# Designed miniproteins, single chains, continued (4), part 111

Each design is a single chain, and the fold is of that chain. pLDDT is the mean over its residues in the fold that is shown.

## One batch from the design tools (miniprotein)

Design m15851
Fold by ESMFold2-Fast:
Structure m15851 (fold): chain A 56 residues (1-56)
Amino acid sequence: MEQEVKEEVYKITGDQAVADALAKAGQLMVDEHGMSEEEAKQRMIDQAKQLAKQRA
């Protein structure tokens, strides 16, 4: 999951630091909130899309 989120976020934002941060946030959602990896991954991808729009 973490590697997949990192790769997808980087493709969306073009920012390695953002990709690293969102991948870690997604992992924390799985570990701390008991979310499924699929749900955490989707949330992080949605956040990346919102962040990319803010930069535009």
Scores: mean pLDDT 79

Design m15852
Fold by ESMFold2-Fast:
Structure m15852 (fold): chain A 55 residues (1-55)
Amino acid sequence: VDLLSLTDKQKEALAQGVSLLTSHSVSKAAETLRERLREAGAPQEDVDAIVQQFL
């Protein structure tokens, strides 16, 4: 993933979502990451690609 293409808010959302993989199930982490990225304004295609890359 080209992290330079993400906004600061999207990078923050990604970091928060990835941290959940250490504390929660992969399924719950993926759900939260999708929600956070969507709230940060990421397009659906980018959200799906990022989640798939980290699973």
Scores: mean pLDDT 69

Design m15853
Fold by ESMFold2-Fast:
Structure m15853 (fold): chain A 98 residues (1-98)
Amino acid sequence: ELEELLRRAGDYINQAGLYLENGDTKKAAIYLERASRYLRRAGRLARRLGLDRASDLLFQGSRYLDIGARYARDGDTDKALEYVSRGGRLAQEARELV
């Protein structure tokens, strides 16, 4: 179900943000990778449902979360937070289109 995939992604994005704020960049990276995977699954489902704009936003959000995870793994908390914010906003925009 598309809504459940988006809810799960949102939960993981929020958890990653909290880990970054607390300096736990390794856990943040794991949660960002999980969120990215859920956004990609949601993007594929959205495409199959004919929700092309939502699908594009979800794939772009997934890409930003993957970049955020790499920055988190490298200990660059500021860059990781920037990409988490961008990815989260795109996921929320996509959810509004569903």
Scores: mean pLDDT 90

Design m15854
Fold by ESMFold2-Fast:
Structure m15854 (fold): chain A 100 residues (1-100)
Amino acid sequence: SLVDEAVDRFYKIVIPRLRELEQRYGRDSPQVQAFRATMDAMVTAVAEGIRRGLSVDEIKKRMEEVFNAQLHLLDPYSARLMRDVLKQVKREIEKLYKKS
């Protein structure tokens, strides 16, 4: 399904960045916990957006809203990594919708 493919692509993008953060701060650090919370909220926004039949632009907007809402909890390094995730996930969602 589109949802399963989008979630799979999301984790393929975010997991290497999560690993980088775990190596930098430690797996149980507040920085890693904040990054995981943002990651979980963002993948939920993507999955729910697709299930509701929202447009690519609306899903992208909801991902940006999640990122902006969580930005105050992220340190500058974690914020940069999550911004890179956001950019790449947006591209993957655009590709998935073109195939449908």
Scores: mean pLDDT 89

Design m15855
Fold by ESMFold2-Fast:
Structure m15855 (fold): chain A 85 residues (1-85)
Amino acid sequence: SSLFGMSDNVKAGILIGQGRREFEQGNYDLAIKFFEEAASLGSSRGYVELGRVYFSMGNLDKAREYFQKGASLGNQEAKERLKEL
């Protein structure tokens, strides 16, 4: 619960790596938790990964919502993915 001396960007990167591993194993609920934690640290990539998980689950409304959040933080991948929805 205390700062580990790491920047939020570094911590978010670690969480995204953990979430991706869970996603690759089909553990969508665990992947979502890791990506939500990364997004809560301000990671636009966390929002992109959340959009990707919900898209894979067939939840296009949630996928669009998270890509919109990532795009609002300036994430180019999120902007491109919104054009495909």
Scores: mean pLDDT 86

Design m15856
Fold by ESMFold2-Fast:
Structure m15856 (fold): chain A 96 residues (1-96)
Amino acid sequence: QVAEDLRGLADALDDMASLQKDPKAAEGYRVAAELLREAARVAAGIRDPTLQDLLRTHLAVYTPDIVIAASRGDVEKARELGESLVRLARWLLERE
C-alpha cells in the first residue's frame, strides 16, 4: 500500500535523475530515490491502515521539499529528507 506509493515515487525520481543535465541534480534525485526505496522496503511490513496513512501523509509533506532540494543539486538536503522518511517508516514498523 504505502510501500507501493513510496516505490512509485522512487521510480519517478530515478526517471527525473536521468533527465538532469546538472550532475549534482542527478545525484540528488538518485539519492532520494534510493532512500525512498529503502523506506518502501521497511513500509512493506506495515499492515495497520492508520500507520500506513500517517506515513503517506508525511510522504506528501516531504515530497515537494525532496524534489526542490534534488533539483537544486542540494544532495545533502535530499539525503537528510529521505533519511527522515526511512527513520519514520522504521519507527512506525516497530509500532505494528
Scores: mean pLDDT 89

Design m15857
Fold by ESMFold2-Fast:
Structure m15857 (fold): chain A 68 residues (1-68)
Amino acid sequence: GLEEAREIAEKALPVAPNAANGILDAIDSGVSAEDLLERATISLEDVKELDPESAKLLEAVVEALSKV
């Protein structure tokens, strides 16, 4: 859920600060888990070939938000 996504982003701040801050800012803005999942999925597609550290963070966030 959102709390797990926050923890993942906080742990990734030293290696992927731009992507991690983007996730944290979205959560702090009151985004829903569904909206954050959509945003993280789109961002992952954009960065997967350009920034492996950001891609790894975004994959972990997508997995955390997809848990039922």
Scores: mean pLDDT 81

Design m15858
Fold by ESMFold2-Fast:
Structure m15858 (fold): chain A 66 residues (1-66)
Amino acid sequence: AAPAYSELSGAERLLRDAETALEQAKTPEQYQRVIDALDYAIETLADDPELVERLRKLKEEAEEKL
């Protein structure tokens, strides 16, 4: 089923929060926390492939910073 508008808004907020955390991360531990949070979001949002792709891209960026 298509995700509800409120779920899409929540996912967009997760993307923004993760992007902000990634920008502010300075240590490998902080990058790992961002990766862990993105992994959890990807697993819970598996029914929305567009949001999953956007979350996956942020995860790849965080992994490059490690």
Scores: mean pLDDT 73

Design m15859
Fold by ESMFold2-Fast:
Structure m15859 (fold): chain A 119 residues (1-119)
Amino acid sequence: MTLKELKEILDEAKKYKGKNVVIVGAGPRGLTFALYAAINGAKNVTVLEKRDRLGGRVAEREGPLALVPQIALGPYFSGLITPEELVKAQNRITFELGKEVKSLKDLEKYKPDVVIFAT
């Protein structure tokens, strides 16, 4: 990923400021949207995952480790997010595992302003 591509993702995530964001799928794409929505001031960020784990092999912990690759990508991420911003963003994200979304009605309880399908 180039810095230009990352900037485009960050600019897109700014549209989520003050919004209730629901993300379906906790793969790398879903986790990236969750992180940047939270950093850009989304009111609430909820990630729904049908699996019992986040981020495959990183999924032993429900939050922090799944987002570590975002800061570990060197020039793509580490210069754009401070450790303090990352921890604060993680604390604003709710992860619900074992939750399969089969229809939009399954999302009504979350009162979403924005829904992102990442799987």
Scores: mean pLDDT 65

Design m15860
Fold by ESMFold2-Fast:
Structure m15860 (fold): chain A 136 residues (1-136)
Amino acid sequence: LEKVEKYKEIAINSKDPEEIRKAVEELFSFLTDEDPEVRLAALEGLIEAAKKNPLVFSYLANLLQKEENFDIVEKLIREDPDPEVRAAAAELLGAVTPLIFDEEMKKRAIEVLREALTDPDPLVRRAARYALASIG
């Protein structure tokens, strides 16, 4: 958690694009952490940093256009045992999807969010509705 907060602050406040990029990559790496608290903090950190710093949105869009990284976020939305993690991952995907330049990847993102509308947890369904509304 201390490292998540550290990299979040760097992503928000740094004036160096290289430091911001590295901070975003480090935060993204925590999405595969064994601790759901760490995964949730990283997702919330990325969302907050992206809202405060437009470069973070651009770096996240570039990361998610890589199939391996998109698969990580898709699995978090579809399969994570923690509904707060699934909801935060859906929010992140919704926020970044308008910046995805690959049309097939954008379509896949929308399909993942549409399936999240049928998630058993109402928090996840709500996150998916807001995410889809923000794309269209």
Scores: mean pLDDT 87

Design m15861
Fold by ESMFold2-Fast:
Structure m15861 (fold): chain A 120 residues (1-120)
Amino acid sequence: SEEMKKLAQEGLDVLRELVRLAEEILNYLKSNPNVPKEKIDEFEYLLEQLRRVVELVEEALKNNAPFSDIIELLKAGLEVARRLLKLAEENPYVPQEMIDRLRELVEKLESILEKLEKLA
């Protein structure tokens, strides 16, 4: 449906914003010598997983994939984004403003997915 396509596009837009903010957080973490390399590597791994989900959602939308497949990809993106948020919250060097922005984007993606699942 057109409404489902619009919501799926909004979900992709939120995932792209999540990638951009996570990249900013990663650059901040890499610039701080007090952040353990293991924590930087963990955050970077999850960011790479999120980027992969963005590429898969973009391809699925371009190829008019079934909405069930797009919903599953968006759910995978949400799970990765929640893990990134948890790592940012557990790190004392990440600014609270960045954590709050990341949380708002996660909540926005959750809202979009709830609407998509009700239409499916």
Scores: mean pLDDT 90

Design m15862
Fold by ESMFold2-Fast:
Structure m15862 (fold): chain A 72 residues (1-72)
Amino acid sequence: SAEARAAIAAAVRALLEAAGFPGAARYLADSIERSGLPSREALVTFLTGAGASEELARRLADEAVAIAERLT
């Protein structure tokens, strides 16, 4: 639902802002509201492109997936 996507977008945005990626947070939140959460692999690729280490990108991707599972 649009409400679930908005809730996921807000939570993932807060997660990425807290991790130090405010620009990535804003972009990804907009994408989630439009299309839903990307795959875990796409999230890792996006976050490493934003400057996260592979370890941090994997942790953030796993938490984003967990957020989506809790809110659906």
Scores: mean pLDDT 87

Design m15863
Fold by ESMFold2-Fast:
Structure m15863 (fold): chain A 70 residues (1-70)
Amino acid sequence: MSEEQKRVMEKLLLMAKQSHQEGRDDLALSMVKGALDSGVLTEEQVRQLIEELRKEGLNDLAKKIEEMLA
């Protein structure tokens, strides 16, 4: 994984956590979709992000992102 991809994943994790805490899962989903659609992150890296969100206790958001990959 590149340095750029790792930094993007870290920033997305923080922003997704903040958006979820504010009740803005729509914003978190939009950010992840944007990174995936632009090719900055692969599906495998988004699945890693889902795992990190679950470790942080954000199970509902993790499930919504996982459904987006289906």
Scores: mean pLDDT 79

Design m15864
Fold by ESMFold2-Fast:
Structure m15864 (fold): chain A 72 residues (1-72)
Amino acid sequence: KILQLESEARELEKMAENARAQADKLLEEARRSTPEQAAQLLKQADILLDVAKAMEEGAKRLREEAQRLLAS
């Protein structure tokens, strides 16, 4: 079960990293955009950051559970 928890945590961490990278690109694009375009890009970036945060929290819980099992 530890391997499954670690695998699921790793998958969530990877997804979170991808979401954060995409958000960073949108934030940089917003700096170069018109105010209207910037507002839309910032909204998309916020959604991606929220998703990344939720995935990071999920991964943390799975890793904590795996550590409890390892600690006996």
Scores: mean pLDDT 85

Design m15865
Fold by ESMFold2-Fast:
Structure m15865 (fold): chain A 78 residues (1-78)
Amino acid sequence: SAAAQAAANAAVTAQMKAEAQAAVDYARKNRADLDRVLATLKGAYDQLKKLAPQDDAYKGQAKVLEAAAKEVEKLRKE
């Protein structure tokens, strides 16, 4: 069961990376939507941090969302 949970958490993290990258790519092409994309990513990050801040799987997922949000913030400054 622990191995099954670890595999499930890894799959969720991989899916989150793909979706976060798609959101960043969308923002890069649709700069008028940068604020909305950034708000969505930050909202997801804040919600995840509230659910299980001490869980290592959630820490990995939070890092993915934080990295994507920072990339969108850099696009806003360019």
Scores: mean pLDDT 78

Design m15866
Fold by ESMFold2-Fast:
Structure m15866 (fold): chain A 101 residues (1-101)
Amino acid sequence: ELSLLEKFLKLLDQLQTDIKQAIKNSKSLQEFQRQVLEIFRQKFSSVDDVTLKALLVRLASQILDAIQQSKSLQEAQQQFDQIIQQTRQEAQQLALERQAQ
């Protein structure tokens, strides 16, 4: 479980870097959404662990929903930062629960 947590946190760091770059390179919410979809598809293809794939699918859904509900790139960036922070907290809590089992 600790190695799984470390792998997931490393994926979150890579994903945060890639998505922040996509925001800077995007001129519209539609362009940003397309870039985010491509980033997640690439990450999904690079991950063999089924648990990590499930976590990525959940994260992708949350981020894409936030982009669709956003009215601007700035709002999408704020929602994205909140989702990443919450996901890190949830991952750490999951690791603690698994240690208790």
Scores: mean pLDDT 80

Design m15867
Fold by ESMFold2-Fast:
Structure m15867 (fold): chain A 100 residues (1-100)
Amino acid sequence: MPVLSKEQTEKIAKGLMLGLLAAQAGDLELARSAFEIALSLIPDEEVRKKFRELVERLLKNRSKEDFKALVELGVEIILKNGKDPELAEKFRKAAEALLA
């Protein structure tokens, strides 16, 4: 998968955080819109498909397991494709705080 720019990686992280917050709050329209922004910046079709599948599961079930799965995929994208381990750690901690 190609390396993401810093700006793309930061937008993905922000879109994911907004989507997770909105989904937890039950605002499924805002959650879907925020996740679509993050998805639009992911160049790998296989990763986008996996992400979309996890988003649909999360919006349907809103289980802690579905939130955790999407958080882990987000961390993997930021770390492996964004090459930003500090942002990946900040994202993980913020998402875990939202799920507590």
Scores: mean pLDDT 82

Design m15868
Fold by ESMFold2-Fast:
Structure m15868 (fold): chain A 95 residues (1-95)
Amino acid sequence: AEPLSEEELKEKAERLAAIYEREGKKEKAELYRKMAKGEVPKEEALEYIEKEERERAKATLLRLGFSEEEAEELVASMEETEISRLQLERWLAQQ
């Protein structure tokens, strides 16, 4: 996988800031807003955003009933699109 572009990094930071703002986690929202403004070194911001996306995806998979071990494996090996597909398939299996 290619590293995130500066535009992709900024977009992901802005999205995470909006998510944490909605959840009332003001300190995390502020941190991601600073990353989106370029106030954090690119390499550090990239690592932090990738880690946070991984944790958010893991939390979503756990909520859908995956085990902690399965969720960690899926997040480590799959992109957001693939995780979204698995979420949809699991939802359909419950209908």
Scores: mean pLDDT 67

Design m15869
Fold by ESMFold2-Fast:
Structure m15869 (fold): chain A 86 residues (1-86)
Amino acid sequence: SLEVLTEAAIKTMLALPTVENKILGAYLTSKSVAVKFGEKAAQELADAIIEALRPTLSESELAQVEKAAKQGIADGVAERARAEAA
């Protein structure tokens, strides 16, 4: 379920050792969820990850993670649309 995936994603993101890995993780996870479950599900998952990371990162680091998640959603939505058109 999406709930189980969200919980797993949060645990994984919190465990990543560097901000760079968290940025990449946010992009890849958000993109994957957008491809499989659509934009709304990806946004809900991204929001949950961002809230979980908020106490562990600076404002500038969190903004980078938010930007990566947003790009992942956009890229995933585009990929989903192409797959549905094929």
Scores: mean pLDDT 86

Design m15870
Fold by ESMFold2-Fast:
Structure m15870 (fold): chain A 74 residues (1-74)
Amino acid sequence: APLSEEEQERLLNELLRRALQAARDLAAGKMSLAEYEAVMAEIRAEARRRLPPELAARFDAGLDTWLAALRKEV
């Protein structure tokens, strides 16, 4: 069954928090780059499975923008 708009928002927020935590753990030396890339691939795969295709594509693009911005502020 398709997710409600509220369920989609909650899932997006959860996936973003997981991505930010992975970026923080990488920056803190708590995970390798390979482990980070694996976690990010799993997050993107979950978004593609559970979100409508257009929203999953927007999430991928948004995540790339957010993570690039975080890396530039270091």
Scores: mean pLDDT 78

Design m15871
Fold by ESMFold2-Fast:
Structure m15871 (fold): chain A 74 residues (1-74)
Amino acid sequence: MLSDEEKFEKLEKELLAHWLRAAHAALAAGDQARVAELDRLMQETGRRLKEAYEKKDLETYEKIVRETLARIDA
């Protein structure tokens, strides 16, 4: 079984990979509005994830990651 720390790390890696793909696609398309949206989304999400991690709230962390992945894919 994964430890809680390993679960946090796995979720962060999955989120970062999705964000990087979306950011690269937006940059390649010259879509500056999309690049700005992704930057704002990741800044907001990073702050929320930091708070959940500091509280050791894995459930909230998972919800934030899931919500953000859905917004990136939209």
Scores: mean pLDDT 84

Design m15872
Fold by ESMFold2-Fast:
Structure m15872 (fold): chain A 100 residues (1-100)
Amino acid sequence: MVELLVRVFREGQEVLGLEPEEFAKVVRNSLLVLAEDPEKAQELNDLFASGDLEALELFLRLELVPINPVKPTISEEEARKRLDPALWRALEEAIREVGE
């Protein structure tokens, strides 16, 4: 899982041309914005549980690698409560690896 997330994020960083730290902030903000929407949070949880890696990859590319800046209204602690704990851990590890 972490390897898939790192690959998606590294490819997104290259496409956007952002420095690692800047890109990590973009992905983290996008994750918080996604978690604000209970339907989107549930879709992500369901895709993670399904094992459909192709569908998960497409969802991640559309929702977590945006071309426009996003501003979250919820905290990381609140977002963490809305997502699967194993998924949250994998996302945090992948964001850390990409951003250093």
Scores: mean pLDDT 79

Design m15873
Fold by ESMFold2-Fast:
Structure m15873 (fold): chain A 67 residues (1-67)
Amino acid sequence: IGGVIYNTGIHYGNMMGMYGGNAHNMGNMMNNGTPGMMIIYTNMMNGMGNIGAGNNYNFTVYNTMYN
């Protein structure tokens, strides 16, 4: 489970990096498995909306594994 979350966190970090985010913080929050991960999820959705992305990038896995 940690391996999958960590891998997804890296993908998240790369996307946030493109928006000027912090890949390190993204990976750490996802690894912690804390409610704070949902804040990152929400921020990612907002950023993707700004660039016109109309879907979730691995949010199903993110949500399913967290819950």
Scores: mean pLDDT 43

Design m15874
Fold by ESMFold2-Fast:
Structure m15874 (fold): chain A 75 residues (1-75)
Amino acid sequence: MERLRRLHEEARAVAAEAYRQAQQLAAQGDLDRAKQVLRQGVREAARLIASSGDPEIAEKAARTLEEDLAVIEAL
């Protein structure tokens, strides 16, 4: 349980940092770079969650990644 909780916390931290960087880039008018930073962040977060070794958790992380990438592309 503790390891999975830590992986979720690390994934949240990675996503939050990517979001901060993307906000700065978007504020400067560099939306393409902002989207790239967000895509990299959500992919890394999903990879961390998938590293739990649980196939069901990995499948859910993959679906969340697909949804997040679709939202980023729609920005």
Scores: mean pLDDT 79

Design m15875
Fold by ESMFold2-Fast:
Structure m15875 (fold): chain A 66 residues (1-66)
Amino acid sequence: MAGSPDQVRGALLALDRDGSGVLSGRETREALLAAGFSEEQAQRIVDRLGDRASIDEVVREAERLR
């Protein structure tokens, strides 16, 4: 089951160790998988956003998959 935007945001915040609000592609993928997205969906979002993405950018792209 795909996670809600709130679930994605929570997972991203948990992985944002320095509180910068910016995640690597690896951290973004891990957060999306934790929030219930498939491997394919997570990789698609990472490919779209590149090597660094803000929490808000990741949440927005995840919302587009709904």
Scores: mean pLDDT 75

Design m15876
Fold by ESMFold2-Fast:
Structure m15876 (fold): chain A 80 residues (1-80)
Amino acid sequence: SMNEQLLASLKLQFDHFAATLSEADFKEFLLDVIRQVALWAKRHLSPEEVEQLAAQILAYLEEHYPDVVEEARAILEEVL
């Protein structure tokens, strides 16, 4: 599905930049990407697909980057 392909691409980008950026720069990058993805999703996906994608992103962050989850959730709630 489109959501699976998008999520796989995001995971690859996050893994790459987590390894190459400072912790502070990576956090800023990650939150900016989440905002851009939310804006894109709102424009191109159905409300149901948007909700599913947001849930999948938050689940991934809770597992791999728990320190950013609250800020990411706030961005998703603001944009979506």
Scores: mean pLDDT 83

Design m15877
Fold by ESMFold2-Fast:
Structure m15877 (fold): chain A 73 residues (1-73)
Amino acid sequence: ITKKQAEALKLFLKGYSYEEIGERLGISRETARALVESITPLQALKYLIEEKIAGRELSVDEIVEVLNAKGKP
């Protein structure tokens, strides 16, 4: 995934609307929706599990690395 996809996912899981995500990222509501919808439920679950294992919020860069890793996430 891209940094913008990771940022949009992080905000979406915090309960932000597509409009609020769009405003925060400087993009349209439709672009924010497309970024979130491009992420599979399995990728979203993997992100949540990795944050729980780390015991802290992951940075956008760490989310990108974790979700793009092939082999051992």
Scores: mean pLDDT 77

Design m15878
Fold by ESMFold2-Fast:
Structure m15878 (fold): chain A 75 residues (1-75)
Amino acid sequence: MSLAEQFSALVDEVAALVAEANAAYRAGDLATARRLYDQTLELLRQAKAEHPELAAALDWMEAELRRRMAQLEAE
């Protein structure tokens, strides 16, 4: 699989997890939302370690997720 295909698959998986986390948050299930965000952050951390050439793209995704988690904690 090409690097572009691997990145596309990762972005799709991250989007799916974030969508589930956001749905859980809207439903008031904060525990599930936090768990899903944590899983997504771990996935990005592992991907960055495996593919350091993607570090810049993965860093912005991690920053966005951390911002969303901070909003969740402030609520």
Scores: mean pLDDT 78

Design m15879
Fold by ESMFold2-Fast:
Structure m15879 (fold): chain A 98 residues (1-98)
Amino acid sequence: ARIQVNVTLNNNGASGDYQIQVILYDANGNQIDQASAIFNLNAGQSATRIFNFNAPNAGNYLVQVIATNLDTGYSQSQQIQIDSADAAADITLNMNIP
């Protein structure tokens, strides 16, 4: 099934370059896929990025989202568990970065 991760990043810091990285893990903790996007955000701006993954089998998966300010090195992450990827999963996250 396809797993779609919609990430909205809100820049509460200075203008600069930001990265969103999304990592998909299987139930055993093995990384099975990864995607990232780098983009420029002005202070107070928001951007949404959509990441699409194919889960090869039904089962439990973990999605880790990491947002990084590339100018400062500050990062934060969120993790979401998916109990079955045989049904399409649509995940929406909002993240604030200084």
Scores: mean pLDDT 82

Design m15880
Fold by ESMFold2-Fast:
Structure m15880 (fold): chain A 110 residues (1-110)
Amino acid sequence: SLKELVEKEIKEIEKLVGEDFSITEKDRELAKNYDENDLNTVIAKAKVSYEKALEYYKKGDYKKALEELAEFYDLAGKVAEANELKDVAKEYYARASELYKAVGKLEKAA
């Protein structure tokens, strides 16, 4: 189910960001000024996407939660690529693609 997929991916990302994850006012401002060539803004946008995923999950909107988790992985891939972690970047991009595909298949099936 979409709910089980959201719960699985939240648990995986929690390992990366920590159980005490919080977003700062500075992170929100950096995310608003997103520039793919400014790594701090990419990281901030990833944090905002994860926060939105948690909010959608709490509201029972699993489709939108998955879309935000896919956005998180795409941005995490860009961060890994900027740090020359090519295999890590490929893994994150693959996860983003799988989540977008899961959402797209369900929307086309409905």
Scores: mean pLDDT 84

Design m15881
Fold by ESMFold2-Fast:
Structure m15881 (fold): chain A 73 residues (1-73)
Amino acid sequence: VKEVHLEFGPSDTARDLTEAMLKAVEESEGPVKIHVTVTTESEEKAEAIIEEARAVERSEKKVAEVEVTVKKA
């Protein structure tokens, strides 16, 4: 299993997360475990990113696990 760590700041969007997760899936020939760290003071932005990460997890068979950590800036 390939482990990938992705970090997103206050200026990053849910779309940036989706693109990074899909790139990690494409770069792996097998199952991937994705660790997402989001640094933001916005609860709404954190929720949107978490929801998008879960959507990618559900739609991509190669995504074995997604762990999301939210940090306040």
Scores: mean pLDDT 78

Design m15882
Fold by ESMFold2-Fast:
Structure m15882 (fold): chain A 87 residues (1-87)
Amino acid sequence: APASREEVQAILRRELRELGIPEELIERMQRLSPRAQQRVVYAALVPVALERGLDVGEGGLRAYERALAEMSPEERELAEELRAALE
């Protein structure tokens, strides 16, 4: 169901915390709309996944391309900080 998007986002936020992402970055993510959070997550995580040799699939690549096209400067800054925190 389309409502599963919120569940996926909740799982991703939990996983980011488990990966040691600073609380301040997680709080900044929570202040964004769900769509903005999704853009930031895809913009940060897809490059990291590809660098580590992981397959992100067709949906992941498409979401990444859309995120880059639709991101605000504030969302782009947050994505860069999130990517840096993931090493």
Scores: mean pLDDT 75

Design m15883
Fold by ESMFold2-Fast:
Structure m15883 (fold): chain A 88 residues (1-88)
Amino acid sequence: MKQIEFFKKLAKKYGWPEEAIEHMAKALESAFEGNVDEALEHVRRAAEILGIRPFDVVSALMFVPRIIGDEKALKTLEEVRRRIVAEE
């Protein structure tokens, strides 16, 4: 929760749209829960709003669980990344 609040503040500082920040936060929450399908949906939606590749969004989000040491969230985002690569 505190980590997601910090992420929201940082993203706002860089001028990201609120809607994209909300989807990236939900992707992180889903990753912490181990929910690959929900995390993938929110990653794709954030990428669409930002006009960047879903691969770049998931790669950026993986930084958060790596710094925290949350292995479950990291593995969930790695699976999201595999699905993105398989569709490209």
Scores: mean pLDDT 79

Design m15884
Fold by ESMFold2-Fast:
Structure m15884 (fold): chain A 79 residues (1-79)
Amino acid sequence: LRATVRALIEAGRRGDRAEMVRLSVQLITERPNPEEILEILRSEDLSAMSPAGKNMLTDVLINLGVKAEEIAALFAENG
């Protein structure tokens, strides 16, 4: 999980749309625990992610059941 999340963040920093889509589909398919993915993301620097990357990450988190308030707090603190 941590490796896949880090790969998605790095794809978001590079603006690599194809890789962001691939990793987003992988995360949604694997259905990780939303609390575990949030813990991983809170330990990472999200500030360098492109707007498109942040939007894709937001869509993944919403699909996994993360509330909008938690996503907003994540980006306020780490992005």
Scores: mean pLDDT 77

